# Designed miniproteins, single chains, continued (4): the designs that were tried, part 59

Each design is a single chain, and the fold is of that chain. pLDDT is the mean over its residues in the fold that is shown.

## One batch from the design tools (miniprotein)

Design m14021
Fold by ESMFold2-Fast:
Structure m14021 (fold): chain A 74 residues (1-74)
Amino acid sequence: MTEEEKELAKKAGAPSVIYDGKVYTSLEEVEKIPENSEVILVYDSRSPEARRRYNEIKNILKKKNIKIVKEVDL
């Protein structure tokens, strides 16, 4: 994860997915990530709402066989 990607993830909010230098925050955008891809998952363990969205995103990633190579707690 680059410093630029980290700053983008902080601005976009958690949870978010980083794929190919881009940050995806909505479920619809995450569904557009190609199957069998590798991603970084950004979350905020201190937020109950972020935890709910984290689970929704993680389910989409599993259905598309997308591998989470790193998880980052903001």
Scores: mean pLDDT 77

Design m14022
Fold by ESMFold2-Fast:
Structure m14022 (fold): chain A 92 residues (1-92)
Amino acid sequence: KKEEIEKILKEAAERLVEENDIEKIRKIEEETIKKLKELDPSMSEDEIRLMLASETGKLLLKKEYEEKGVPESVLDKMEEILKKIEEEEKKK
C-alpha cells in the first residue's frame, strides 16, 4: 500500500509539473484523490491534496535548481532543514 501511494503521488506530480491547463490539472487532482481513497479510505481529500501539492512543489523546486546548475549537495541540505522543521512541529 505505502509503495503504491508513493508511486501514484509521484506520477501525478510529474504530470502536474508539465501541465498548464487548469481543467486538466483539476482532473489529475481528482483522479489522484480517487485512486488514493481506493487504496486508503481513511485518508481525507485535504490530506491527499496537501501530499500532492508537497510532491509537486518539491519536483518543481528540484527541476528549477537543476536547470540553474545548483549542486545536489545544496538540495540535500534543504531536505535536512525541512526534516528539522517537521521534527520541531511534532514536538509542539
Scores: mean pLDDT 73

Design m14023
Fold by ESMFold2-Fast:
Parts: C-alpha cells; structure tokens; sequence
Structure m14023 (fold): chain A 100 residues (1-100)
C-alpha cells in the first residue's frame, strides 16, 4: 500500500506542478486572480484534490505579489504550498491505511 500511495502522490504532484506553472505564467501575463481561479476549477473539475492544492497555492502567490515579492519568491512559495499540501494528503492516506 505504501508503494501505491507514493504512486498516487507522484501523479498528483505532476498534475499540480503543471497547473502551478500555468497559474504562475497567467499571473505574470496580468490575468486576474479570479480568472485564474475559475480556470483552475474548470480545468481540474474531475481532479478536485489537484484543484484544491492549486487554489491554495494561488492564494499564497497572490498575497505575496500584493506585498511586492519577487517572481522567484512567488514561484518558490507556490511550489512550497503544493509540496506541503501533498505531504499532508500523503500523511492522511497513510493514517487511513492503518484505520482500514
């Protein structure tokens, strides 16, 4: 089950990283946070966990941008949010295996 959990996390990470890069590029191009949120929801309608992770990362990136953070700081914070959310989800999956 641990190997299966790791595979699921790796697949979620790939999707989340692709979505994060896209969302960061949209912010750089001057798209509104509201437009980016709607497109994340629409694109990942069938992947609600990926959508949730990306919306959390977007909120952090938008807040830092408003504070005048650099592009590198914004990108790093978005990536850290994705990694933190995936680690939390992995821990919940591991606990679920023990309770089953």
Amino acid sequence: SDDWIQQQIDELREKANQGLEWAFQQLQQGASPEQIRQRIIDRFRDDPLVASILLSALDVMVQLRQQGASDDQIRQAGQQTVDDQLNQYRDLMLKGQQLS
Scores: mean pLDDT 86

Design m14024
Fold by ESMFold2-Fast:
Structure m14024 (fold): chain A 72 residues (1-72)
Amino acid sequence: MEEEKRRAELIRYANELFVKLLKKIEEEGLEVDPAELTAFALRLIGDALDGKVTKEELEKLVEEFYEEVRKR
C-alpha cells in the first residue's frame, strides 16, 4: 500500500513536470516534433510507473530534453 502511494505520487509528479514543459515550449515558441514529444512523454511516465526513479531523476530527464529542444 505505501509502495502504491509512492508510485502514484511519482506518476503525478511526472505528469506535472510534463505539463510545465509543454507550457514552457509553447510560451517560448519552440518547434518540437509531435512524435518526439510523444516518445518523451511515454518514457517519463513509464519510468514513473516502474517506480524505480526518484523525483530528482525525473526532473533531470525533463531538463535534458528541454536543453536539447532549446539548442534547435
Scores: mean pLDDT 80

Design m14025
Fold by ESMFold2-Fast:
Formats: structure tokens, sequence, C-alpha cells
Structure m14025 (fold): chain A 64 residues (1-64)
């Protein structure tokens, strides 16, 4: 299970990565990544958070 510090760091990093890439994305791509950011912020378990983070990173690499 992730610690509170690890959870906070993941949320911060995901938002930072999204902000860096967002200007180069289409509105549809921005919406998809923002939905993943919201899933990460609202995750109730370490598994939910890690699954959403993995999906976010896959999309981030596709668009970066």
Amino acid sequence: MLTQEQIENLKRRVRELYERIAPSLTPEQQKRLEELVQRIENARSSKEMLDAVTEFHDLYLEHS
C-alpha cells in the first residue's frame, strides 16, 4: 500500500506532466488525460491509483 507521502508525490508529478504536455494536445486528448488525472486524484486504493498512473504514462509517452 502506498504511503500518504508517495500518494501526494504521484498526484503532483502526474499534474506536472499533464501541464507540460497539454498545450501540444488536441481537446479530445486533453479531456482523456484530464480524466486520468481525476481518476488518480480520486483513487480509493493503491491499485486504482497505480492502474490509472500506468494508463496516464502510456498515453503521455504516445503524445510526448
Scores: mean pLDDT 78

Design m14026
Fold by ESMFold2-Fast:
Structure m14026 (fold): chain A 94 residues (1-94)
Amino acid sequence: HMSPEAVEKLEELLKEYPDITKYISRETLLRLVDFVLPKAETVDFRDEEQVQALIDELKKTDPELYEELSKAAEKMNVPLLEFLRPLLEAIGRK
């Protein structure tokens, strides 16, 4: 049920951040990519307010994904926003 575009973007993320799977599973990353890709054209991932609104939407629509992302950020000892921002920017990159 995942789009081919989401799978391709995940492979690009894993090349850019090869150690990320130490903190978050490939399956959870694919779910994040699938959630974010449809919004990449309308959301400015450099705007903290827009990123926070996206995180709030994620928490409402997929609370399990939100929990896994929060755990990954905690393992890296960084705030969730700082964990997600580079990933969101990479997903939104053309």
Scores: mean pLDDT 80

Design m14027
Fold by ESMFold2-Fast:
Structure m14027 (fold): chain A 71 residues (1-71)
Amino acid sequence: MLPVALSPEQEKAMLEAIKAANRTFELLEEAGVAADEANLKAAEIGARMYHALMNNDQEEIEAVEKEIEEL
């Protein structure tokens, strides 16, 4: 396993990003989207959530959450 020395904020942001990505994948899979396409969108959402949380960008956090809700 790769050792990771993350700050508590980085660890929390990473976990939230993973949750957002997983939720996006599940919703797209339920909607009948191809797994490869769903994975690409999930990765995009995860990356956006991580950066938004790390930058305390509340507008982007809300935009990502809205995009997931509209899937």
Scores: mean pLDDT 81

Design m14028
Fold by ESMFold2-Fast:
Structure m14028 (fold): chain A 66 residues (1-66)
Amino acid sequence: ALAEPSAERLARLQELNRWVSELIDQLRAQGVADADIHDAVDAAAREVAALMAEGMSLEEAKAKVE
């Protein structure tokens, strides 16, 4: 069966998803083309997700990627 995540893990995933949406909106507002936005967001999200998997908070992971 598929394991249900803990409340804390689910909250962190929701924070990551919110940040990704905000990043997409920010890049679009800066005039970046949709294709370039998807590439940049995918790269940043992968790095942030990897750092979060090591136990970092979203804020710490963002600081390392930025």
Scores: mean pLDDT 74

Design m14029
Fold by ESMFold2-Fast:
Structure m14029 (fold): chain A 82 residues (1-82)
Amino acid sequence: KDEAAKYFSEALRKAAEGPPEVNLRAMRKAGERGYWDTLSTAGGAAIAYELKQENPELTDEEVDKLAEEIREEIKEKRRKYL
């Protein structure tokens, strides 16, 4: 719970300086650590909220784009597992 949020925040901070692809890779790494279930349950809205909270200076467009890409990664991973 706390570990998932902390890990997610750290990955976002480092990815914020790069393009959305960098953020997706960081999120994939978080998933590999076993946080995929938590991220998947949170859904896109919660992901966007966390992104905005960690990086309040990001534009709404950037936050929305990153959240959508993260959500799609989570969705595809769940689908492949099931």
Scores: mean pLDDT 56

Design m14030
Fold by ESMFold2-Fast:
Structure m14030 (fold): chain A 88 residues (1-88)
Amino acid sequence: SLKERVRELLRRTIELLEREGAPQDVIDALRAALEGIESTDDPDTIIGQLMLAISLVDDYLAAHPDAPQEVRELRDELRRLLEEMLAR
C-alpha cells in the first residue's frame, strides 16, 4: 500500500540519518512523524506527517550540504510519494 511505502522509506531515512550522526532532536521528530503515520488510516493525517518529515529532512540537508547522496535520493522518493497522495 502507499502507507506501507511511506513507512518503509521514512524508516530507511531515519536509519541512514542515525548512521550519519544527525542531531537527536531531528531523529526524535522523524520518529514521531513515523509513529503518527503508523497509528492512523486517515489520508490527510498521513499527508501532514509526510510533509513534516520531508521538511525536517530538507532542513537537515540545507545545514549539511555534504550529506550522502542516499539521503537526497530517499528524500526525493518521499516527495514523489507525497505527489502521488496529493494527486488523489
Scores: mean pLDDT 86

Design m14031
Fold by ESMFold2-Fast:
Structure m14031 (fold): chain A 80 residues (1-80)
Amino acid sequence: SLDAAIERAIEGLQTHTEAIMSTGDKEEMQRLLALLEEQARGLKALLADESTPAEEREAAERLLPVVEEQIARVRAQLAK
């Protein structure tokens, strides 16, 4: 199911972000931030492309706000 796949991706992203943030390793958090920012750019590109298949668009629409939330969390932690 697309819904189940998207939910699994969201859970995996949140779990991975929490695991890295729990280490307190600033270099690991900076690498995670760079990867999340790249992922956000990719998702935004999919949403801007009219030729993007409906299934990919639905996944991008649901994943982007979660990625943006994780970016904000990592940035806040790095600012401490």
Scores: mean pLDDT 87

Design m14032
Fold by ESMFold2-Fast:
Structure m14032 (fold): chain A 67 residues (1-67)
Amino acid sequence: LGEGMGMMLAALATKRARDLVGDEVAKKVGKEALKYADENKDATSDELAKGMEEILEKAIEEAKKKA
Protein backbone atom coordinates (compact mmCIF):
# COMPACT_ATOMS: atom_id res chain seq x y z
CA LEU A 1 0.00 0.00 0.00
CA GLY A 2 1.17 3.50 -0.83
CA GLU A 3 0.51 5.46 2.36
CA GLY A 4 3.70 4.96 4.39
CA MET A 5 6.01 4.19 1.49
CA GLY A 6 4.69 7.10 -0.57
CA MET A 7 5.45 9.59 2.21
CA MET A 8 8.97 8.20 2.64
CA LEU A 9 9.71 8.26 -1.10
CA ALA A 10 8.32 11.81 -1.36
CA ALA A 11 10.66 12.89 1.46
CA LEU A 12 13.63 11.24 -0.31
CA ALA A 13 12.77 12.92 -3.64
CA THR A 14 12.49 16.27 -1.85
CA LYS A 15 15.92 15.77 -0.24
CA ARG A 16 17.46 14.80 -3.61
CA ALA A 17 16.04 17.95 -5.23
CA ARG A 18 17.32 20.11 -2.36
CA ASP A 19 20.83 18.64 -2.66
CA LEU A 20 20.93 18.99 -6.47
CA VAL A 21 19.02 22.22 -7.30
CA GLY A 22 18.18 23.94 -3.98
CA ASP A 23 15.34 24.62 -1.54
CA GLU A 24 12.91 26.36 -3.94
CA VAL A 25 12.84 23.42 -6.38
CA ALA A 26 12.79 20.95 -3.46
CA LYS A 27 9.57 22.60 -2.18
CA LYS A 28 7.92 22.10 -5.59
CA VAL A 29 9.15 18.48 -5.87
CA GLY A 30 7.88 17.71 -2.36
CA LYS A 31 4.42 19.07 -3.17
CA GLU A 32 4.18 17.15 -6.46
CA ALA A 33 5.61 13.92 -4.99
CA LEU A 34 3.11 13.98 -2.10
CA LYS A 35 0.27 14.58 -4.58
CA TYR A 36 1.51 11.68 -6.72
CA ALA A 37 1.64 9.39 -3.67
CA ASP A 38 -1.89 10.44 -2.62
CA GLU A 39 -3.27 9.81 -6.13
CA ASN A 40 -1.47 6.44 -6.42
CA LYS A 41 -2.19 4.78 -3.06
CA ASP A 42 -2.54 1.34 -4.72
CA ALA A 43 0.78 1.60 -6.59
CA THR A 44 3.73 -0.66 -5.76
CA SER A 45 6.88 0.83 -4.22
CA ASP A 46 8.59 0.45 -7.62
CA GLU A 47 5.77 2.32 -9.39
CA LEU A 48 5.86 5.10 -6.78
CA ALA A 49 9.65 5.36 -7.04
CA LYS A 50 9.47 5.55 -10.85
CA GLY A 51 6.82 8.28 -10.77
CA MET A 52 8.75 10.27 -8.21
CA GLU A 53 11.97 9.91 -10.24
CA GLU A 54 10.09 11.39 -13.23
CA ILE A 55 8.86 14.30 -11.07
CA LEU A 56 12.40 14.89 -9.79
CA GLU A 57 14.00 14.70 -13.26
CA LYS A 58 11.43 17.10 -14.75
CA ALA A 59 11.94 19.59 -11.90
CA ILE A 60 15.75 19.45 -12.28
CA GLU A 61 15.47 19.92 -16.06
CA GLU A 62 13.17 22.95 -15.62
CA ALA A 63 15.47 24.44 -12.97
CA LYS A 64 18.52 24.07 -15.25
CA LYS A 65 16.67 25.75 -18.14
CA LYS A 66 15.89 28.74 -15.87
CA ALA A 67 19.50 29.05 -14.69
Scores: mean pLDDT 77

Design m14033
Fold by ESMFold2-Fast:
Structure m14033 (fold): chain A 111 residues (1-111)
Amino acid sequence: SPVEELEAFLDTLPGLTDEQKAALVEAARMIAEGASLDEVERFLQERLQLPPVEATIYALALKGIVEGKLPVSAFPFVVLTGMALAEEKGITGVEALKKFLHDTFGLPTED
């Protein structure tokens, strides 16, 4: 499953703590079980202390992976590129970010 592939992939990445890996896998499982993007964003903000824009980027990348629209290997690239482009474009609101990431990367935003 995409969630199991994500878990295996995250175990290959240096620099992630066990708590960060567990939270990302739990977020992906929440999406697979039908959780809304808002629920996943709140979970990531609370569990990992992510700011709202970063939590939205993570949630959208995870949704793309769970829905089979992104390979798990794209996860760090999509997150880092999304963060860099949001900063470059001055995007500080989550709705503008969701539209930008959907238009730029084809990430699903339509829950």
Scores: mean pLDDT 79

Design m14034
Fold by ESMFold2-Fast:
Structure m14034 (fold): chain A 94 residues (1-94)
Amino acid sequence: EYKWEVLKEQTTTTNPAAGTSSLSTRDSGDVFESVEEIIEYMKEKLKKQGYTVTSTIVRRWTRDGQEFVSVSVTGEKDDGTILTLSVLARKVKV
């Protein structure tokens, strides 16, 4: 059976009106059953922080027989703050 292991999670927060921007990255070992489960996890994380989800971008590719996916979910707050959560995951056999 195959699952998706998250290699890296990146958070970008911007407020254009305030002229502020921040970026953070972390390594992860979180394992998900599907790409759809990763998307729902990311959307719920944004919603719990008070963001309205505005876009979801999913890209899939294969390199040297290894499947990868990149998921980016963007949300906005009423104060103009924009948060983009990005995940890089690989397909693993369990």
Scores: mean pLDDT 84

Design m14035
Fold by ESMFold2-Fast:
Structure m14035 (fold): chain A 80 residues (1-80)
Amino acid sequence: SEEERRERLLQEIDELVSKAEKYLNIAKTKLSEEQRKQLEEIFDKVKEFIEKARNGSVEDLEKAREILKNFIEALERLVK
């Protein structure tokens, strides 16, 4: 059902937000001041989108999940 899909997406998003915060904190220790500010600005925009998506459609939640996955992949590349 749509409700079950919504619940699964919300759980996945919460897990991905936690993961993104952990990777961001690690990345910030390895980056210049300018790069840290840019990453913080990007993450703020990502968080804004997620908060809007939480009250939106299933499609909005799927987009939020994809944005988070892409952000985490970018952070993971920076911390390697």
Scores: mean pLDDT 85

Design m14036
Fold by ESMFold2-Fast:
Structure m14036 (fold): chain A 83 residues (1-83)
Amino acid sequence: MTISHPSLDETLQRALDAIHEAFLASPEATLTIEQPSRKATEELVRRLTDRLRQAGYEVEVEILGTRAVIRARPGVRSLTAER
């Protein structure tokens, strides 16, 4: 029994591109990730979440075994006034 698991780097890049494209048509993007293990899924989710948060997006994640659903929205955190 063989499981398809594409390169993490390529998956990450394509996921980011897909989220950006989705935001052109909708204020919310949903991405589903599936890896051969829960740890692999968690690591990929962490990497995506970090990149999206750096770009100012708000991210929600739901992990179900080896599968994760990520919902990204444009963040409003730029309103923090430090004056």
Scores: mean pLDDT 67

Design m14037
Fold by ESMFold2-Fast:
Structure m14037 (fold): chain A 75 residues (1-75)
Amino acid sequence: SLEELRAQIDEDLALLGSPSLETRLFAAMGLAGIAQTAPELLKERPEVVPALEALLSDPSPLVRQAAAMALAHLG
């Protein structure tokens, strides 16, 4: 549902700053999936693009790739 997707966006955004690489990767991949299937839900949120852009500087190449994929699907 849209309610469940919006809750997932809120959770994933909160987890992007986690000290755990696995948690940041999971959150970034979650947002990338939503960007591919329902990009309009992320485009309604002005905080999403800056948060994903910050992850392009993440020490993990996997996290950087997930953020880049999400941004590509957003435009």
Scores: mean pLDDT 88

Design m14038
Fold by ESMFold2-Fast:
Structure m14038 (fold): chain A 66 residues (1-66)
Amino acid sequence: SQSQQFFNQGLQLFQQGRFFDSIGQFQQAIDLDPNFSDAWFNLGLAYDQLGLTSLSQQYRDLSRQL
């Protein structure tokens, strides 16, 4: 699906250390599929890498509820 394609692009950017760019791709995946738990979880991981720990925890917790 297109949401999976955005998610995969986010993972590639994350692996390259491009955390801001990865957030954009994970957000696009979530916009297409709001129940995409892996995208929410990885969005949280990207925010954690940027030092935004509270926001990271919020998104990772949300992913566990989906």
Scores: mean pLDDT 90

Design m14039
Fold by ESMFold2-Fast:
Structure m14039 (fold): chain A 83 residues (1-83)
Amino acid sequence: SAEEEVKKIEEVGKKAKEDLREAGELVKKGEISLEDLEKGVERTLGMYEKLIKEAKSEEAKKAAEKEKEEILKLYEEIKKELE
């Protein structure tokens, strides 16, 4: 169902944002490079591009677009903190 698809997209988005925050902390500690963080974000954004393209409902498409936007905003915030 559209409702189940939206819920799965939101759950994946929550995990992706948690993982992104953790990766930012690893960069601060010098455990991974900023380039590693950037590659991880590019991979995640590519996954959301596919979710948007393959969405079975308009609701799922909008949910995936929203999660992608939130990930991009979080990445910008993390980059500013690493400056």
Scores: mean pLDDT 85

Design m14040
Fold by ESMFold2-Fast:
Structure m14040 (fold): chain A 95 residues (1-95)
Amino acid sequence: MLKEQLERSRELAREIVERLREAFARELRELLPPAEEAIEAGTYEEEARRLAILYGAVFGDQETELRIIELAKKKDTEGLREELERIRERLEEAE
């Protein structure tokens, strides 16, 4: 039946998405310390952008993704640190 084929495809898609989310969450945790150091060094625009995209992929939170990118463009180091702390807390809560 078509329903059984669709359900099997959806189950496979869920497994792939979950593995990708785990990989992205791990990479996100590894990027937080160098991003914090980049903020201190004033060379954070690329690191913040990469971290924002990864965060959006892991949590599906496009609003926070765009906010981090905007804070980086405005050179709002305090706002960036606050967002990085929220990301760290959310990663801890998800485990």
Scores: mean pLDDT 71

Design m14041
Fold by ESMFold2-Fast:
Structure m14041 (fold): chain A 80 residues (1-80)
Amino acid sequence: MKEKIEELKKKILEAIENDDYEELLKELQKLIDLVKKDKNKEVKDYAIEVLEEARKYAIELGREDMAKLIDDVIKYIKNL
């Protein structure tokens, strides 16, 4: 599980770096689906940790729309 989340993290960070909003949406949806399917607290907590790092990276690169999208996904996952 952590290996799959780590792969998604890499793709999420790459989408942010490339300013590829559609790819970011796709990879975030895959992460949401993974968390929903697994129903494990440790997986949920790790996904949130990955998203918090991704949000910080988006802010550092001035990707305001991406940072907001990631924040919305964090809030969604926290409420699952």
Scores: mean pLDDT 85

Design m14042
Fold by ESMFold2-Fast:
Structure m14042 (fold): chain A 100 residues (1-100)
Amino acid sequence: SKAEEILKKTEEEVKKKFEELKKYLSDEEVEELQSQIDFMLDRLKYAVENKDIEELELLIELLEKQKEYLKKHHPYPELASEIYDDLIDAAKQLKALLES
């Protein structure tokens, strides 16, 4: 499905950017960010499986808040911000697709 293509592409792009970001992070920071990314990807997959538009709206809001937090507190905010931009864009595309 189109939703599965968006999810797969997003997962691949996010993981690629995260591998680059790992060069600049401690092991603890890597584990924390990996957990956050995996959690958000799982929530996107769940929302798609359940056709849950409200969950996608909540995820967009949550990701935008997390991106704002990262910009203030992360040692390398630019690349971390790009990961969250990819997740936000995916959630918006999936929401638009489910509304169609």
Scores: mean pLDDT 83

Design m14043
Fold by ESMFold2-Fast:
Structure m14043 (fold): chain A 102 residues (1-102)
Amino acid sequence: GPSLEEFLSLPSKEDRISFLTKHYNIPASIISTADSLVEKYSILPLHHKKKGLFTGAELLSQGKTSVDSKKFNGADEDAITVLLMLNDGYPISFIESLLKAR
């Protein structure tokens, strides 16, 4: 399967999303929905962690985001987290409730 190190070596958010789409078969419609939700609500108050997918929380736990802070920011982490929640089948209404909470 794809490595975390390979994912973290990618230079842009667009490359990371393309990597996730290719290796985890995440539809472009889910990516677009995740971006729209993050833009609308600006923050995600809870982080979804899924083993075997590259979440912002997993990147932080590996310490890689501290080294790659210029390449991976909080907004990108929130977008990836929302994308993974949508891919896992969480309802949009549930995700919106999390994004609205402080």
Scores: mean pLDDT 53

Design m14044
Fold by ESMFold2-Fast:
Structure m14044 (fold): chain A 56 residues (1-56)
Amino acid sequence: MLDPDEITEGIDYIVLGVAKAVARNGGSAQELRDMAERIENEELRQEVLELADQVE
């Protein structure tokens, strides 16, 4: 039985990976902030927001 929190964490890690790729390829800070809004885990959301600050 899959724990909903484990599924959410898995999705959040995928979004973090995409955010890192976007930052590396010259994506905008706004795109990264929009990705962070879709992350439920606060720690992973903060990592994406930090990537947005680094891209800006």
Scores: mean pLDDT 76

Design m14045
Fold by ESMFold2-Fast:
Structure m14045 (fold): chain A 96 residues (1-96)
Amino acid sequence: SMEEERKKLIDEFLKRMTGDPDALVEQLRAVRAMDPAEQEKAREQRFETYQLLLELKEEILRRVEEEFGPNYRDAAEVNLATIEKLLKQMEEERAG
């Protein structure tokens, strides 16, 4: 369901906020090791994930503040603003 997907995305976002920075490096290495077709699927998945994260922005910010405090909320807001910019760039690439 959409509610299950929303919960999963929020949990993944929170995990990234509190996770090891090395996890991002490992994820980038895994993507680079994929063949071009797998990289394209990963890009499409990222586009959909970014759209859903922005739709869930208010819930994500509320949960971050509740679980970690206002400083983490401010950090999450900056992170989501970056995601919004990346999504717009992806939309422009798809339109052009």
Scores: mean pLDDT 72

Design m14046
Fold by ESMFold2-Fast:
Structure m14046 (fold): chain A 83 residues (1-83)
Amino acid sequence: SMNQVKLQFQLLALKTEVDYIEKSSSNIPKEEALKILDNTIQNAQDLKKQIEADKSIPESEKSKLLQDLDNIIQRAQELKNKL
């Protein structure tokens, strides 16, 4: 569905943002990195709520999306603790 395609792009954007900060943490100001990570965590949590409420998403795909979002949130939180 179009909603699923949109969700996949949103998930990819969140993952890419965390990957970039993880790889480039020494080259970006700490305050900028923290702000980006906080926004990423909030956006990922909001997306989790949307996915959980969306009855049009197949259960197998929903489980995978939620697992991927939990991984993004965990990585972002761990990265904040290391900054």
Scores: mean pLDDT 86

Design m14047
Fold by ESMFold2-Fast:
Structure m14047 (fold): chain A 83 residues (1-83)
Amino acid sequence: SAKEKLEKFVEEMEKRVEQAFRDNWSSEELLELAEELREEMKKLRKEILEKYGDDREIQFYLTQMELRVVGLITELELEARRK
């Protein structure tokens, strides 16, 4: 389902970010991961809106998942600036 696809995507991204921090990735690597998350989220958003544009529940859930991804991107960018 769209909801499961969105949940799996965000959980996978959260794990990638956690691993990057544990492995003490460089500023360059953290910023590259932030860009990758941004582009993957854009692609997923487009796919979901094209298939589920009339589904308000899915649109609301998409917005919640996008906010979580924005949080991850922000954490990556802040950590990169600390190095």
Scores: mean pLDDT 86

Design m14048
Fold by ESMFold2-Fast:
Structure m14048 (fold): chain A 86 residues (1-86)
Amino acid sequence: MLEALREVLVAEARRYAKEQGLSPADVQQLIADADRVAEAVEKALSQKLTPSGMGGLRDALADAKALGADEAQIAALEEVIRRAEA
């Protein structure tokens, strides 16, 4: 399940980068950032015990920011989550 979350975030990051015409360097950075935030979200979820839904993931992303995730990374991933909810 956690591998599926990471896979989805990386896939969405690649899709977004392709749609925006980002350079290979920017694509690699975006993927690395998505992977890092996925790890932070996994840690936050294990601490908060919020087992279901995008609401728990959004709360964990806010916690990931407190743990050192960048504002831009969180904003991009919140948009991915928002689109997944829609």
Scores: mean pLDDT 60

Design m14049
Fold by ESMFold2-Fast:
Structure m14049 (fold): chain A 78 residues (1-78)
Amino acid sequence: GMSQMQSVVDNMRNSSVDDMSGYGQQGIDIARQNPDIMDDGIQMMRDAMVDRYRRYGVDASPSVRLTDTGIQNVRDSV
């Protein structure tokens, strides 16, 4: 549920950029199992990704777009 999503988001905030995609996939899997928190959980993941990339001076747009594709895949599979 939300506690699992919060754990994934916390890991994303403290991970390297290279590890971010793995945590993103874990968050999408949690959202798929918990549709009631899907939009909130995905927004938390986007915020964590944008914050992390901003600290490196890197444009997060490609990673955010991949997250949007992941959201669509969850919606299509539920």
Scores: mean pLDDT 65

Design m14050
Fold by ESMFold2-Fast:
Structure m14050 (fold): chain A 92 residues (1-92)
Amino acid sequence: SKAELERRLSIRGLQLIGHQTHLDLVKTKHPDADQGLVDQLASLIAKGQSLYNEAIDLLNSGNLEEAEKKLKELDEVLDQTTVLSNQLDSQM
């Protein structure tokens, strides 16, 4: 349902905010962090934000099937972001 997709997307929106906040803290507190991993994380978060916005627009236009596809792509990006974030944290 539309309401279920809205709830699922709201959770992903909060996850994106969490990842961005974490990356901003790493950039501020750990200037010696692996810059390659920092740049990869920034790119994944930006991609996730783009997919999130696309999914919201599709949901609002009533295109639930395409919104679900974008949500799946967003989940893959968020999974990659979590793995790289944990890798970065293990070096600090």
Scores: mean pLDDT 90

Design m14051
Fold by ESMFold2-Fast:
Structure m14051 (fold): chain A 92 residues (1-92)
Amino acid sequence: MKIQVQILDASGNVRGISAVTEDLEQALKDALIAVRAAKEVGASSVRIDIFHPSKEQARKIAEEIGEYLLEEEDSIEEVKVGEDSVTVTIKP
């Protein structure tokens, strides 16, 4: 399993921190740091991609990351959970 966290600008280009980890607890920490950094630098979104052989397990991990971020951070406008990804939109 690999989890990738990226900060994206309004055009979908990687703007800032890109982190890759195989540990879910580290991915949660990296994602939270990325959301906070995105807000500080005026970035529009954070993208989290889960690379797992099991689509079911990737989706469960994506849902867990999305729920964690919504509980920990109030600067989030929207969280979209896909099959193997989470897209977090930052409040303006």
Scores: mean pLDDT 82

Design m14052
Fold by ESMFold2-Fast:
Structure m14052 (fold): chain A 84 residues (1-84)
Amino acid sequence: SSALQAQQQANQQQAQQLLAQAQNYQQGRDNLTRTGLSRANHYLRLGNVELAKEVLDEMNTQVSDLTTQANDNLSRANALNASL
C-alpha cells in the first residue's frame, strides 16, 4: 500500500539521520579526546597535576555522554531499519 511505502520511506530517512548524528557524536568524541589530552599535558608541563586530573575527568564524562548518545542513535536506527 502507498501508506506502508510512505512509512518505510520515512523510517529509512529517520534511520539515515540517526546514523549521521551517531557519526557526528563519534567524531566529537575523538576531537574531545585529542583536545582533552592536549590540555591535560599542558597542565602537567606547568606542574599542575590537579588541573590535569580535572581536565581528564571532564573529558571522560563528555566522551562517555557522546558514546551513550551515539549508541542510542545506532540502536534506534537499527530498529527503524528492521523490515517486517
Scores: mean pLDDT 88

Design m14053
Fold by ESMFold2-Fast:
Structure m14053 (fold): chain A 57 residues (1-57)
Amino acid sequence: SDEEIGRFAHELLTQMEAGKISSAEAGKALEEKFGIKVPDDATAEQIENAVLRHILS
């Protein structure tokens, strides 16, 4: 669901800001769980945009 995707993405972005995971790890988690494709070198903004695009489509 959109709510689950948003919550999961928010948690990943929070962990990235805390330095607990890399952007590559966050992108892989989103791809594995929801099929959201993100570049390995994606910024937090690019990850946010990919998630929003997926939810809105």
Scores: mean pLDDT 81

Design m14054
Fold by ESMFold2-Fast:
Structure m14054 (fold): chain A 76 residues (1-76)
Amino acid sequence: SPLEKARKEIEEIIAEIKALQAQIDALLAQGRANGWTPEQRAQIDALAARVQALAREAARIAEEYGLMEELEELLA
């Protein structure tokens, strides 16, 4: 059904957000240990921007299909 497809899409987006946040955490740990390069700062900024874009897309889908409460549960 369209609702089940929307739910799966939100779950996939959240999984991608979690993977990107793990990459950000690794880069932050690297910078804390060894200092920052301009390339590492740019990578963190790009990953953070991607997380924000994915979060907006998940919210858009959730609003369209009435899944906002389910989205909040998946983010908790």
Scores: mean pLDDT 86

Design m14055
Fold by ESMFold2-Fast:
Structure m14055 (fold): chain A 62 residues (1-62)
Amino acid sequence: SMIKTRFEQAKKLMLKRAEQLGKKQKEEVEKYFEKLREEGDEAMLAASEEVFAELRAQALAA
């Protein structure tokens, strides 16, 4: 499924951005995705879509 690939991309992107902002934020993002993974595939995929949708909305608003 392409959606699972997008989830991994979203996670990598968020971790990269958080690392630029600080260690605390990187740890928080990592824990967030870890919890989502435990909640199940649907939660992981939904979070991925939300990340990309938010980024898209921000880009359009700029």
Scores: mean pLDDT 74

